# Designs tried in a protein design run: designed miniproteins, single chains, continued (3). Part 65

Each design is a single chain, and the fold is of that chain. pLDDT is the mean over its residues in the fold that is shown.

## One batch from the design tools (miniprotein)

Design m10232
Fold by ESMFold2-Fast:
Structure m10232 (fold): chain A 60 residues (1-60)
Amino acid sequence: MAELQTFEGDVYSGPLPSTAKKVGKFKVTFDANGVLLELKSDKETPGVKEMKAAFERGKA
């Protein structure tokens, strides 16, 4: 759908993104205004949870 933007990435577990090991995948969907519609993750890491919370707070 032209109005939806989907970003996919790998979920890592470790202290730094460059040194972390891949533990799964995530998929994020935004609308045309950059509003988060859906965030799916194979693994819920602290980083994934914090990203969700930060984005939701950013809407305020």
Scores: mean pLDDT 64

Design m10233
Fold by ESMFold2-Fast:
Structure m10233 (fold): chain A 91 residues (1-91)
Amino acid sequence: VEKLMEEALRALERLAETLAAFDPLAGGVARETLRSMKELLEEDPKNAPKKSLEMMRNMVAAVAPVLAANPEAARLAEEALRLLEEAAKAS
């Protein structure tokens, strides 16, 4: 679970950087989501995978038009979601 969460956070870091270069507001939303996930892992590691998955789904919905315009960002978002789904199943 920890390895999957670390890989998901790395994918989200790359997503936040990609979005920030393309759309600074969407990049800010992704960066805030990453920060919240990191805090959750420290405060509530047992529930972090499932709550992070919900946060990621909410973030993807919020930035959906930007993801539709940027295939690389869409790919990174899909990778992060996949990793979080696997982490949530394993927890």
Scores: mean pLDDT 83

Design m10234
Fold by ESMFold2-Fast:
Structure m10234 (fold): chain A 114 residues (1-114)
Amino acid sequence: SKEELTAKTIAVTLDYLDGLGITLTDEEKNKLALFIIKALKKRKFNITRTSLYLADVLTGADTEDTTLPESLLNRIRGKTERLLLTQALLDGLKGHLPDGYEISAENIAFGEKH
């Protein structure tokens, strides 16, 4: 369901950041969750497009203005990179893709060539 995908996208993102040693306050977690919800809705719950967008914004590959705290973004940008975060999101969300669907952040980043 859309609700399950939303909850899983939030959980995967928070778990990934925690795994990097990035500690979030409850306010930062809430703001990030709301940002993820908006990102999913705007992209019609497309996993690949949403994962790429979240990675681009959170790692600073996209300079789009966001409601996320600059202090949080700087902590994320100091610990991970676009392709690493994209792959973590896609791996965490693989259960919402069709069975046997092979996903790679590298291949998606080079999708115009492959």
Scores: mean pLDDT 76

Design m10235
Fold by ESMFold2-Fast:
Order: sequence, then structure tokens, then C-alpha cells
Structure m10235 (fold): chain A 78 residues (1-78)
Amino acid sequence: EKFVEARKIVAEAAQKIREVEDPLTANRAANLLGKALLYFEDGKVEEAIKYLEQAADTVNEEGRKIVEEARKKLKELA
């Protein structure tokens, strides 16, 4: 079930970001990851990637690596 796996990837990324970022930054990143998931589930992969890039730009170096890993997993799932 590709949508179940996509939701798991995004949820795990959001959880890991909460461990390396302050709550406000983590919440902003989680919101952008949620938008990426919405566009991914709607088949709009280019829009999803755009929101993943925005999430990466809002976080520190560790958070960016987490977003990049989620992006890689979502791209392999598409």
C-alpha cells in the first residue's frame, strides 16, 4: 500500500525533526512535510518535491538530512 508507506515515511521524518529542532521550527517543517504528502497522494510529485525542499530550507543541518532521506524514500515509492 504505497499511500500507507508514504504516510509512514512523512510521520517518521516529522518525529525525527522534533528530536533535533525546537518545537516551533519542528511544527513548521511538519506542516510542509504534510503538504508534500498531500500533493504526493494526489499524484502531483513535482509539487510534493517543492514542499520537501521548503521543509529542508526551514531546518538545521540534521533536519535537512532527515528531509532529504524522506525525499529519497518517497521518490523510490513513486
Scores: mean pLDDT 83

Design m10236
Fold by ESMFold2-Fast:
Structure m10236 (fold): chain A 63 residues (1-63)
Amino acid sequence: SEEERRFAEELAKEYGLPVETVLGAIRHIKAGKLSREELIAAFKSHGLSEKEAEELYEKLKEF
């Protein structure tokens, strides 16, 4: 959705991640396809700290 994309764009800008990564995370969380550990690992691979990756995961899970 447009709302989902805007949310992803704002978080991507805040955390310095590709929009596609954040959008994919939202969709996979909603579908139950990716574990918390896999998403945190993906965010950390893009330069986030453990704390930043965990905070981002919790924000995405709430959407």
Scores: mean pLDDT 81

Design m10237
Fold by ESMFold2-Fast:
Structure m10237 (fold): chain A 78 residues (1-78)
Amino acid sequence: SMQEEWLKKVEELAKKLKEEAEKAAKENPSLQPFADELKRRADEAVKLAKEGNLEEADKKLTGAYTLKSYMLDEVKKK
């Protein structure tokens, strides 16, 4: 179903975002609080997608992506 396809996509994206955030935090430990917040948003997106709330899931996933972009920019500032 469309909901099952969306859920699978959200779960895969959330997993990748959490892995990338963990990698960034390992490179720059000062980013650990941002990685923790990203993981929270990613997990919330998966929960909302499981509930069928696709609009709110997309908003949370977008929030996780925004935080990832910030973290990657901070890692580059050496």
Scores: mean pLDDT 84

Design m10238
Fold by ESMFold2-Fast:
Structure m10238 (fold): chain A 72 residues (1-72)
Amino acid sequence: SAEELAQKASAIVSELSSQTSGSSADQYAQIARKLAEQDPRAEPYAKIAENPSMSLGGKRMAVYAAAAIVAS
């Protein structure tokens, strides 16, 4: 279900967040990169999260999209 997928994605992000440090932007980039290393389908979202011109909201959305791919 969409609710189960969202819960799994949130759990993945929470776990990886505990393994990252630095600013919110640095943490989003690190989380998205770790997810892309697990699943190549997440690579475009890692690039979005690593883009210095992307807003924090955009980086956060990219991280959760990447986590949803890994969770599916």
Scores: mean pLDDT 88

Design m10239
Fold by ESMFold2-Fast:
Structure m10239 (fold): chain A 71 residues (1-71)
Amino acid sequence: VPVSKVYEEALKLGRELLKTKDLNTVIEEVRKHVFELAEKYGVNPFLAYLIAKDVIDEIKKLYEERKKKEE
């Protein structure tokens, strides 16, 4: 349950940041936020690493979809 909250909150931040920031900046901000949320919700660092990887992969996918529409 805490793992799902960390994932959803970090992904929400990433989607908002993608509207105004470049991909590399978004990845750095989201990674930092995942570890901050993991500490807040008591999620261990290894699980935080896996959540960050999954969120970043989803953000990269969203970025590629946007880029394809812009040609």
Scores: mean pLDDT 80

Design m10240
Fold by ESMFold2-Fast:
Structure m10240 (fold): chain A 67 residues (1-67)
Amino acid sequence: SEIDEAIAALPAHARPIAGSAVRELREAGVSDEEILALLRELAARQDWSDAELAAFASRRTRELLGR
C-alpha cells in the first residue's frame, strides 16, 4: 500500500514511531490521505531526535483523532 511504502521510505529510527501512529489512525478510521499527509510531515522532520519525533507524532495523531 502507499502507506506501507511511505513508512518504508522513512529512516530506520522513524519507522517504529510512524508505524505506531498509523496503526492507531487506521483503527480509528482516519483516511489514507490524512495518514499519508502525517507521514510526509514525519519525512520532513527525519533529522529530529526520537523523542521530538514521538512527541510530534503523538500530537498530530491526537489532532487527527479529534476530527
Scores: mean pLDDT 83

Design m10241
Fold by ESMFold2-Fast:
Structure m10241 (fold): chain A 62 residues (1-62)
Amino acid sequence: SAHHSAAAQRMVEAMVAAGVPEEEAIRAADTLVTRLVAQGREVTEADVDAAVKEAVARHRAA
């Protein structure tokens, strides 16, 4: 859906801006959006913020 596509793009842009490699950011955003779509849920701002923080933490720990 347009909502899920826009949310995925926003997550990728935020992750890349925070220093996460684009390939890793795309994978993380796709995983979360796929899960939420399967659950019939919309992506919230809290979901985006949490996903960005998790991706940044994982990248720094690697």
Scores: mean pLDDT 79

Design m10242
Fold by ESMFold2-Fast:
Structure m10242 (fold): chain A 86 residues (1-86)
Amino acid sequence: SAAALAAALEAAVNAVLKNTTNFEALELAGLLAIELAIAKKYGELLDPEMLERMRRLLREILELVTDPEAVAAIRAALAVIEAALA
């Protein structure tokens, strides 16, 4: 559902912002938060192009973070996106 995806993405953003000092990861989490806010505002959260953009951002963040809480939250959000794209 769109609500479950939004919750997973918000959890991933919050976990990254809380658990990393890597500036590139923080910038990408900020971009993901902006993309999420726009998608929610316009009802485009399940749009395939939006899902692909969010998936790309999450994968880029995953390469930059090592904190287990942040990694787990990103992987959970990716699983929800991959299910939505199937």
Scores: mean pLDDT 86

Design m10243
Fold by ESMFold2-Fast:
Order: C-alpha cells, then structure tokens, then sequence
Structure m10243 (fold): chain A 81 residues (1-81)
C-alpha cells in the first residue's frame, strides 16, 4: 500500500546516504566516481516514485522504486570491489 511504498522510499534514501559516505572515503577512485553516478540516478528515480505516490499511482511508484534499487545495488557492488 502507499504507506509501505513510502517506508521503502525512506529506507532506500538512507541506503543512498550510507553509500555516498563510502564514496567520500575514496572520492578519486574510478569505482567511486561511477558509484556516485548510479546514486544520482537512484535519487532521481526515487523523486519520481514520490511524485507517482502522491498521485496515488502505486504501480508506477513501485516501478520507479525497483529502478532505484537496481542502481543502488550496482553502486554497492562497485564500492565492494
């Protein structure tokens, strides 16, 4: 439901902040630079998810959340390399 999607967006926003802190530990690494790009993309998708959630379009909100999760996972894999 809408409350569950809102909580998921907030959880993913916290994950982005944690990964951004990891980027700042070694910001000049090539992996950190690419991870930053993926985190920027994830933030844009979560913003769109919030817009659809405000409209009551839960299907579109979920799709954008899924997209953001993919970019967050890619960023995490790069930082773990």
Amino acid sequence: DAEELERRIEELEREIEELRARVEENPDSPNAQVARFFLDQAEELLEKAREYLERGDLEMAQAYIDGAETYIELARELLDA
Scores: mean pLDDT 89

Design m10244
Fold by ESMFold2-Fast:
Structure m10244 (fold): chain A 81 residues (1-81)
Amino acid sequence: MAEELTKRAKEALEQVREAEAALRELAATDPELALRIGQRAIGIGQQLEKEAQKAGSKEAVEYAQEVIRLGQELVAEARAA
């Protein structure tokens, strides 16, 4: 359901944002773990985006895209370390 997808995407984004400082520190101290977490976040975001697009929920798509973006940033930071 579109409402459930929007809620799931929003919760995923909130979790990533709350953990942002710790994840950035992790990219410097354990790049391999940070890379795995970032890749997982991208995967979850991509799945949510596809489900949201099928449901026609533009709001859920936007939340899912932001999860993907944050995951990509973590992957980039981990690879730069």
Scores: mean pLDDT 79

Design m10245
Fold by ESMFold2-Fast:
Structure m10245 (fold): chain A 101 residues (1-101)
Amino acid sequence: MEELLKKAKEYVEKAKELEGEERLEEAQKAAVLARELAKLGKKEEAAEILKELAEILLEKYGETYMVAQILEELAKLYKELGKEEEAEELLEKAKEAEKKA
């Protein structure tokens, strides 16, 4: 589990530094590992990875289907963590991203 979190963080850092197709590839790898962490009950760690990833992709690409999907996944994790207000805000952002994609 710690190895998955470390690897996910490494992919997020690469997504920050790389460009074009390579950024999207590393971002996708980070998202996959975040989903695995959530399945293993590491929901707080998964949420941290998805939050940082969504911020990077939104800054670099704007409102895309990938950003919308990540924001929706993050919102679901926040609901499970009892952060209902933050989850609702994320769902509204996901809807706007999906409409503009």
Scores: mean pLDDT 80

Design m10246
Fold by ESMFold2-Fast:
Parts: structure tokens; C-alpha cells; sequence
Structure m10246 (fold): chain A 80 residues (1-80)
């Protein structure tokens, strides 16, 4: 629907602006759909890593591990 398309455009713009503020660039070849999919995949994977390690190592260490995983995923996107 037109509503879904407009909402997608708003969300995509917000996410792109967020990553731009972090100094992170995605390949120009990525469509908006591909960009959203990759951004959500990275966030989900980092969140899973954090949730897995938090009970074992505590919040601070789990955050560091999740941030390292996030950096690795970003490097993989930049390489593709």
C-alpha cells in the first residue's frame, strides 16, 4: 500500500541518518530494502550476542563483545 511505502521511506531515512552520524557508510549499490535488511540483521545479531554473554560475563563485558561483533559485521558489509 501507499502507506507502507511512505512508512518504509521514513524509516529508511531515519536509519541512514543514524548510521551517517556514526560515520558508517553502506555500499551505494544497496537498495533501500537491502540496506534495511542488513541494518536489522546486524542489530539483531549484536543483540543476540549481548543477551547470550550478559548472564555469563555481566553487562559491561557483554556490551564490549556485542560492539566487537557489530564492528565485524560492518566490516563484512563494507567488503561486499
Amino acid sequence: SSLKKKLREIITKSIREHYAQLGISFPESLTDDEFIREALRIELEAGIVYAEYRPKYGEEEARKIAEEHFRKMMAEIQAS
Scores: mean pLDDT 74

Design m10247
Fold by ESMFold2-Fast:
Structure m10247 (fold): chain A 99 residues (1-99)
Amino acid sequence: MSAEELLKKARELLSKPEVSREELQEAIDLLEQAIELLKKQEITDERTKTYLKNAEKLVEAAREELSKNTEVSLLQAHANAIMALDSLEKALDLLKKQS
């Protein structure tokens, strides 16, 4: 599965009005897989590197919040996952346009 396909699936899960814990876990797993695929590419652009680094930190924050098993932490995990998705989509767009 390509990074683009992983990010598309994550977006579909995270765009729901109500995201279950299981759906959020699946989305976070997809984001982590996308990060690993993008990191395997030769990346020379500092902006792309920054988006990837930010996405890694946001995914870690999302997992930390998800582990707390409260309603508030679920909302925080969802917010962090959406921000990670946005950063990864920007990184992917830069990689496609600037090679």
Scores: mean pLDDT 84

Design m10248
Fold by ESMFold2-Fast:
Structure m10248 (fold): chain A 100 residues (1-100)
Amino acid sequence: SKELKELLEELDKLIKEADKAYKNKDIDTFIKIAGKIRDQLRKLGELLRKEKAPPLQIASVEAVAKSLDDAIKSKDIDLMKQALMEASGLLAALEESLRR
């Protein structure tokens, strides 16, 4: 779970950086960071699958990654923001699960 903890910490930092870029109206940086978050969420899904995490947990991560990917491809900033909010909630739930 060291790899999982490091990946969750990296994702938390990226989400905070994306929120800062959005608040500063730096849309190009926001989109670039959203792309990095998508890639890291996909990596998280693969790691959870390798570690045989609950199927619903894997499906939730993969669903958020797909929502973010679709938003990036459509260049829909509001959908990207929505997907990042969903990612933030999911990461908080995963961190709580690791404490039990």
Scores: mean pLDDT 87

Design m10249
Fold by ESMFold2-Fast:
Structure m10249 (fold): chain A 65 residues (1-65)
Amino acid sequence: GPTRLLKATADIVIGNEAGITVKKGELFEARDTSVPEIQEVTSLETGQVGYATKELIDERSEVVA
């Protein structure tokens, strides 16, 4: 599916200690996976990739476009 450009409205912790953290105010990309409830998150600050529920992403972000 299409990639969304999003801005974090709160800190988003993805994948525990081994995962990524998107800080409030940072930009990131989210795209659909084969699992409808899970999206792939790419931090534009670090380039690191994590996976989180769409619900968590939508709760803690806003669409930039």
Scores: mean pLDDT 81

Design m10250
Fold by ESMFold2-Fast:
Structure m10250 (fold): chain A 80 residues (1-80)
Amino acid sequence: SIDEVVERIVEAVRDVLSPEQLKRLREILTRLLRAIAAEDSDAVVEASGELARLLSTLSPEQVRRFFEAWRRVYGEYEAS
């Protein structure tokens, strides 16, 4: 499920992001993944823009850890 994918990504980065950053990431990823599942291009663009803005506030290490988690968890989800 989308909620399980979001929580697995959030858990994978919980040691490098603050509680507020984790909450914001969860909110953005939930909207992004729901938009992708609904094939809502406008909503995908909006949520992707919010994700890009969040990532721009993070350190290079935080960004690296996020993309490693995204690739692992979302890659498994798409392969299922």
Scores: mean pLDDT 86

Design m10251
Fold by ESMFold2-Fast:
Structure m10251 (fold): chain A 70 residues (1-70)
Amino acid sequence: SSKTEKLVKEMEDYGNTVIDIAKEKGLSEEVIKKIEEVKKEIIEKAKANPDTPIQELIDEFNKKVAEVVQ
C-alpha cells in the first residue's frame, strides 16, 4: 500500500543517511554491516505494522545503532 511504501522509504532514507555518515567517519566494515542489519530489522517492523509512527521506528533504530557503534 502507499502508506507502507512511504513509511519504508522514510526509514530507508534515514537509515542510509546514518550509514553514509558512519562510512565518512571511518567506522569499521563490521560496524557498518551491523548498522545495515539494524536498518533491515526496523524496515521489516515497518512492513509488519505500517500504522507505526515514523518517530518510534527512528527512536528504536537510533537506540540499536548506539549499542553497535560502541
Scores: mean pLDDT 88

Design m10252
Fold by ESMFold2-Fast:
Structure m10252 (fold): chain A 86 residues (1-86)
Amino acid sequence: SAFEARRAALNARLDSLLAFLAQAQANGVLLPPELQQKLAEIQQLRADYDALLRAHVEDGVPGLAEIEGLFDQLEARLNELIERYA
């Protein structure tokens, strides 16, 4: 589905960014504290999104609006991070 493709694309972009930054740190680059904080927030939002989506799909917990809201927040924060550091 279009939504599944969009979710997969978001995850691929985030994983690519994390791999790039991990290589930079391995080469001795010190990431700014602000960037580290934003990355931690993005990773937490992804974890919250995945947990809530799993609860909704597997356990029937209501929360579709909250799941969509977390996805939109995750996408917005990732776009902000790329815009600032690209």
Scores: mean pLDDT 75

Design m10253
Fold by ESMFold2-Fast:
Structure m10253 (fold): chain A 99 residues (1-99)
Amino acid sequence: MKELEEKIRELAGFVGMPESEVEELLKLLEENPEDLPLVQEVVDKLLKAKEAIEKGDLETAEKHLEEARKLIEQLPEPIKELFEKWVAQLEWFINMVKR
């Protein structure tokens, strides 16, 4: 959990998500520990997308983001909605960097 929490906070900081939304996600994961393995995969894909954006590799970033979206579709609604917002913010960053 601590490692996943640190990754989630790093990602949230990059996409500009408020601390309250991070706290809500962590609370949902505590209540739904069965979703932890899938959430770990989602977070890893989103962090790879962040790393690719930072390197200017938008094609790789878009690929990782698409892979993350497929995993997010398997999550339950409360957690799924939060990650969909984070994906939308990463897509916005990619579009901004293309300029």
Scores: mean pLDDT 81

Design m10254
Fold by ESMFold2-Fast:
Structure m10254 (fold): chain A 94 residues (1-94)
Amino acid sequence: SSLETQIKLLISDAAAYLRKKGWSQAEIDAVVDKIQQLAQQAIDMLNQGLTPEQVRQRLLKQIDQMNVSPEAKTVLEGFVDGFALIAQLEQEAE
């Protein structure tokens, strides 16, 4: 789907950004794994009838509770914001 393609691009962009920032491959892989988990939860929530804004709010609260670095939280929050925007635009196009 278009949404799945856009998610893959967001993940690729996040990984490239972290590499330019000097993150190790292990640190990048760990953050990408968290992004993939959040993406799956977001898709599941949308399929359950939640709005993109409701998904964004729930995932941001989940990120706040995560045992990860502040820099990793910033990346995860950016992903969630980007996902919610894309999902909103996709719903408006359908």
Scores: mean pLDDT 84

Design m10255
Fold by ESMFold2-Fast:
Structure m10255 (fold): chain A 93 residues (1-93)
Amino acid sequence: PRYTDADVLVSVKRVLHRLGVSDEQLLKIIENSDGTKEGIYEAALKEGLSEDKARAIADMIYSVALNLKTSIKEVLDMLREILEVGEEEFRKR
């Protein structure tokens, strides 16, 4: 599951970048969210993202958690790992 999940999470990280979310902003959103969809929305707003972008980010992460049959917290932990070790190293796991 981790190999398949890794490809999905790398894709999610790239979509976040295209939405204008920097690596620094993403890390702050991960650290300031409480592992809930609404917590992600609030954390994104605090990082200066628009309501539309904050909602899209929260909805996407929630959808990914449902599709991977895991928690929002696990998705955020995997995104943090991509930021720490990079996409290539993360995919080797």
Scores: mean pLDDT 81

Design m10256
Fold by ESMFold2-Fast:
Structure m10256 (fold): chain A 67 residues (1-67)
Amino acid sequence: AGEAVLDEAVKRAEELAKAGASDQEIMRLANEAGDRLVELGYSETEAANKAVAIALIAVGVRVEQEL
C-alpha cells in the first residue's frame, strides 16, 4: 500500500514537473503523499522524508528539462 502511494506520487510529480508546475504545486503533491503514508501507518519522520524525496525527484526532472 505505501509503495503504491509512493510510486503514484513520484509518477504524478514527474508529470507536473514536465508540465512546468510551480514549486508550490510540487510541494502540495509531496505533502499529500506524506499525509497518505501517515494514514497507512508510516511515522511522521518517514512520511516527511518520503515527501522530500518526491519533491526532489520532481525538481530534478525540471532541471534536466531546463539545462
Scores: mean pLDDT 78

Design m10257
Fold by ESMFold2-Fast:
Structure m10257 (fold): chain A 97 residues (1-97)
Amino acid sequence: SEFDKFGEETKPLIIELLQAIRKGEEVKKVQEIFKQIEDKFEKEVTFSEEVKKEVEEYKKKMLEALKKGKREEALEYALLAIGIMSVEYVKALNKKK
């Protein structure tokens, strides 16, 4: 299904993001992986300006936490941003049923 294909394509990127944060990899690398995840979601769903703002806010907090060496806080913000995008994706998928 399109849902299974999306999951197969996005899951490795999410795992890569979380591993990069845990390892304390460069902010630029984490930002590049996050952008790939955003691009995958945005191909499937057009986010409202409110959703885009909320995702960008958590993304900024993730990057700030990572710069400060606060890896657990960075992970929490990464998961919050991904969670918001995932909820919007599921909502859009359900509207097609």
Scores: mean pLDDT 85

Design m10258
Fold by ESMFold2-Fast:
Structure m10258 (fold): chain A 95 residues (1-95)
Amino acid sequence: SSAQKSLEKFLENMDEEERKEFLEALERIERVEAEEGPEAALRLAVELAEKLIEQGKYRLAALLIEWAIHRFREELGEERIAEYVRPVAERIEAA
């Protein structure tokens, strides 16, 4: 499947407000990826997910982390991704 089809499946389970916040987060992350590389982009994704958790938006935070894992898995590897996402994933699981 194309990247566009994968993105549409993420958006399918979101309301209009969640879609807007998610797409705005993706635009920021993709900008950092282009300017500073995938590891810096992953760090931003984690920071944005933590902010969403502080706002009580656990579902949106989980979807953002899942998208980031899929986006950066091939370039960074699963071990490197786990180092960044584990604390946020544990907070989501505990909620």
Scores: mean pLDDT 82

Design m10259
Fold by ESMFold2-Fast:
Structure m10259 (fold): chain A 70 residues (1-70)
Amino acid sequence: SADARANGDAVANQVAEELRPVIEEYLRRVKELAKTSSPEERRKLSIELFLRMADTVDTIIQARLATIAA
């Protein structure tokens, strides 16, 4: 329906807005890994950093989707 579509568009816009700074922070931290870590430590830290970012992204998406159900 038009109402369901409008709710979906609103959620998508909110998610996009909240994800932008999360991705920008992730990329800034990835850039710093090139300067400060040994190759072995860099690999471990890059995986940890990616998983932390992914968890944050999923949390934001799930929280915004929940606003449709409320």
Scores: mean pLDDT 80

Design m10260
Fold by ESMFold2-Fast:
Formats: C-alpha cells, sequence, structure tokens
Structure m10260 (fold): chain A 76 residues (1-76)
C-alpha cells in the first residue's frame, strides 16, 4: 500500500541516491535494504535513510538492517 509520507520519503531517498551516484553494487544493496525497512512500516526521513545506508557501508548498522542487506546480497 502506498502511504503519502512513506512514498515521499522513498522518492526523496531515490533522488538523493541518484545525486550521490552509487559506484558499487554494495551501495545499491545497502539502499535496497533501507527501502525494505521502510516498507516493513518503519517511517524514515530521507536524511535518516541515507545515514542508515552509510551505517551499513561502515559496519555500524543494526543486526536487523544487516540481515536485510545480506538477504539481498544472496539474491544476486
Amino acid sequence: AKGRILELSEEDLKKLLENTTPETVEELLASWAVSELMREGKQLSSDEAVKLVEDILSGKASEELKELYEKHKKEL
């Protein structure tokens, strides 16, 4: 289901990620994991979502977010 607040945050995240231009598959997978977390009902701002992507890449992410990242990595 599309929620206006969640949809806007997801669009803002996509726009920010397009501007940063992910150079690696790892950055794309991290972005995908954060997007899945938002779909599971966790409301995040675009800034918070970008920070979570950075936390995954720097190894500071929560176990829940790391599991989502590894799940998507295995699907490739």
Scores: mean pLDDT 62

Design m10261
Fold by ESMFold2-Fast:
Structure m10261 (fold): chain A 57 residues (1-57)
Amino acid sequence: SAAERLQAAVAELNEIAAEDPAAADEILARAQPEDPDLAVTAARLEAALAAYRAAHP
C-alpha cells in the first residue's frame, strides 16, 4: 500500500539522517513530500532516495 511504501521510505531516510543529517535534509528538499496523496508523496520520496543511492553506491 502507499502507506507501507511511505513507512519504508521514511525508515530509510531516518537511517541516512542518523549518519548524515545534511544528506537527509537534501533528500527531503528534493522529494518535497507535501502532497495530500500518500502515493504521490511515497513516490517522490522513493525517487529522491533512489537518486541518493545511485550517487552513493
Scores: mean pLDDT 79

Design m10262
Fold by ESMFold2-Fast:
Structure m10262 (fold): chain A 68 residues (1-68)
Amino acid sequence: SEAEQVAATIAMMLVLVEGVSQEKAEKVAEKLSKLDPNDVEKQAKIIVEETGISLEYARKLVEGARKA
């Protein structure tokens, strides 16, 4: 699904760019795959809660993944 593709892209970027652990990135992907991929705010909040990156950066990450 589109949600699963967006979630997988975000998880990959969290590991490769942000140095987030594979385990943490997988938890993020699982939570994001259950959300509307167009709901940037809900996805960004989950990323912040799990990883501690800034809300502004999390929003940019979600928007970038949707374009990929």
Scores: mean pLDDT 81

Design m10263
Fold by ESMFold2-Fast:
Structure m10263 (fold): chain A 83 residues (1-83)
Amino acid sequence: MEMNALKSGLIGLELGLEAKKQGLSVEQAQEIAIELGVPEEKANGIDDVASLLFLAGYEMGLKGVSPEETREKLERLLKEKLA
């Protein structure tokens, strides 16, 4: 379980770094993290896009979502915010 959560978190980190380069704001990253189950107070306390998406991916992994499904969900949400 922990290894899958870490792998999903690292996918979030990778996608977050790319999204930051594409202009994703901290506020948009906070919204994604909250939607994916990161507590609102915790997400709103973090001012780094990559860290927020790591936590989003990690949270999904803890809930039993596969790394592949985590990537697909995060890529979809990021495309919606960047469109």
Scores: mean pLDDT 84

Design m10264
Fold by ESMFold2-Fast:
Structure m10264 (fold): chain A 97 residues (1-97)
Amino acid sequence: PKFVEELKDVTVAEGETATFTATVTGDPKPTIVFSKKKAGEGAEYLGEGTVTENADGTYTATLTITPTASDNGAEVFAGARNEEGQVVGKPAKLTVT
């Protein structure tokens, strides 16, 4: 798999929804998963999100979460895996105001 569009930093107010999107390519179709990590803490698995196949043969994965103030400064990661291998995209910073 390969990232075509990386995750972007997201800023939300506490209790508002944060949406993270990444676009990947891969044959066969990769499984896309999200995780969250704060400095000095272990990674937390967030799930697969919603995946849409695009007309150009790429796949857009969308994760929607409702963060708390304690999530401020966390990094969100997307990983894509198929039988050819695994790639991890660039982390996106989550800011909660």
Scores: mean pLDDT 76

Design m10265
Fold by ESMFold2-Fast:
Structure m10265 (fold): chain A 87 residues (1-87)
Amino acid sequence: SALEELAREVIEELEERIEELKERNAPVALIQWMEDAVEGLRERLEKGTLTREQLIALLEALASLADEMNDEETRELLRELREKVEE
């Protein structure tokens, strides 16, 4: 489905960002929350229980955390991913 394709794209982008965050010693809290988010998305995708609303809410929550941690690049990436999901 279109949602499944979007979710896989989101997971891929989040995994790439997690690697970049680890390389630049970003806050452990941000890295952990993003890793937990990827794991949760994979589980929901595998079980067929993922909704568009859940994906949007997760991306908004991660963007808020990135903003709190003063990580503008991660915040903007999360916003762009949210816009793709919303169309």
Scores: mean pLDDT 84

Design m10266
Fold by ESMFold2-Fast:
Structure m10266 (fold): chain A 62 residues (1-62)
Amino acid sequence: SIEEKAKEIAEYIKNNRDPFEISEKFGISLPLAFYLISRRDLTLEEIEKIVKEYLESFPLKK
């Protein structure tokens, strides 16, 4: 489930540039959402890895 959620979030980030929408929709932190949006050089796989590690370390508190 964490892997599936990380893939969903990564795909959404690649297609959406609004960090507030991403944070609200998925319950990830605003700083992380801003960071991932600002890093246009990151591949989908790199974003997925970062999100997965975040979800494993910090359960969604929303």
Scores: mean pLDDT 76

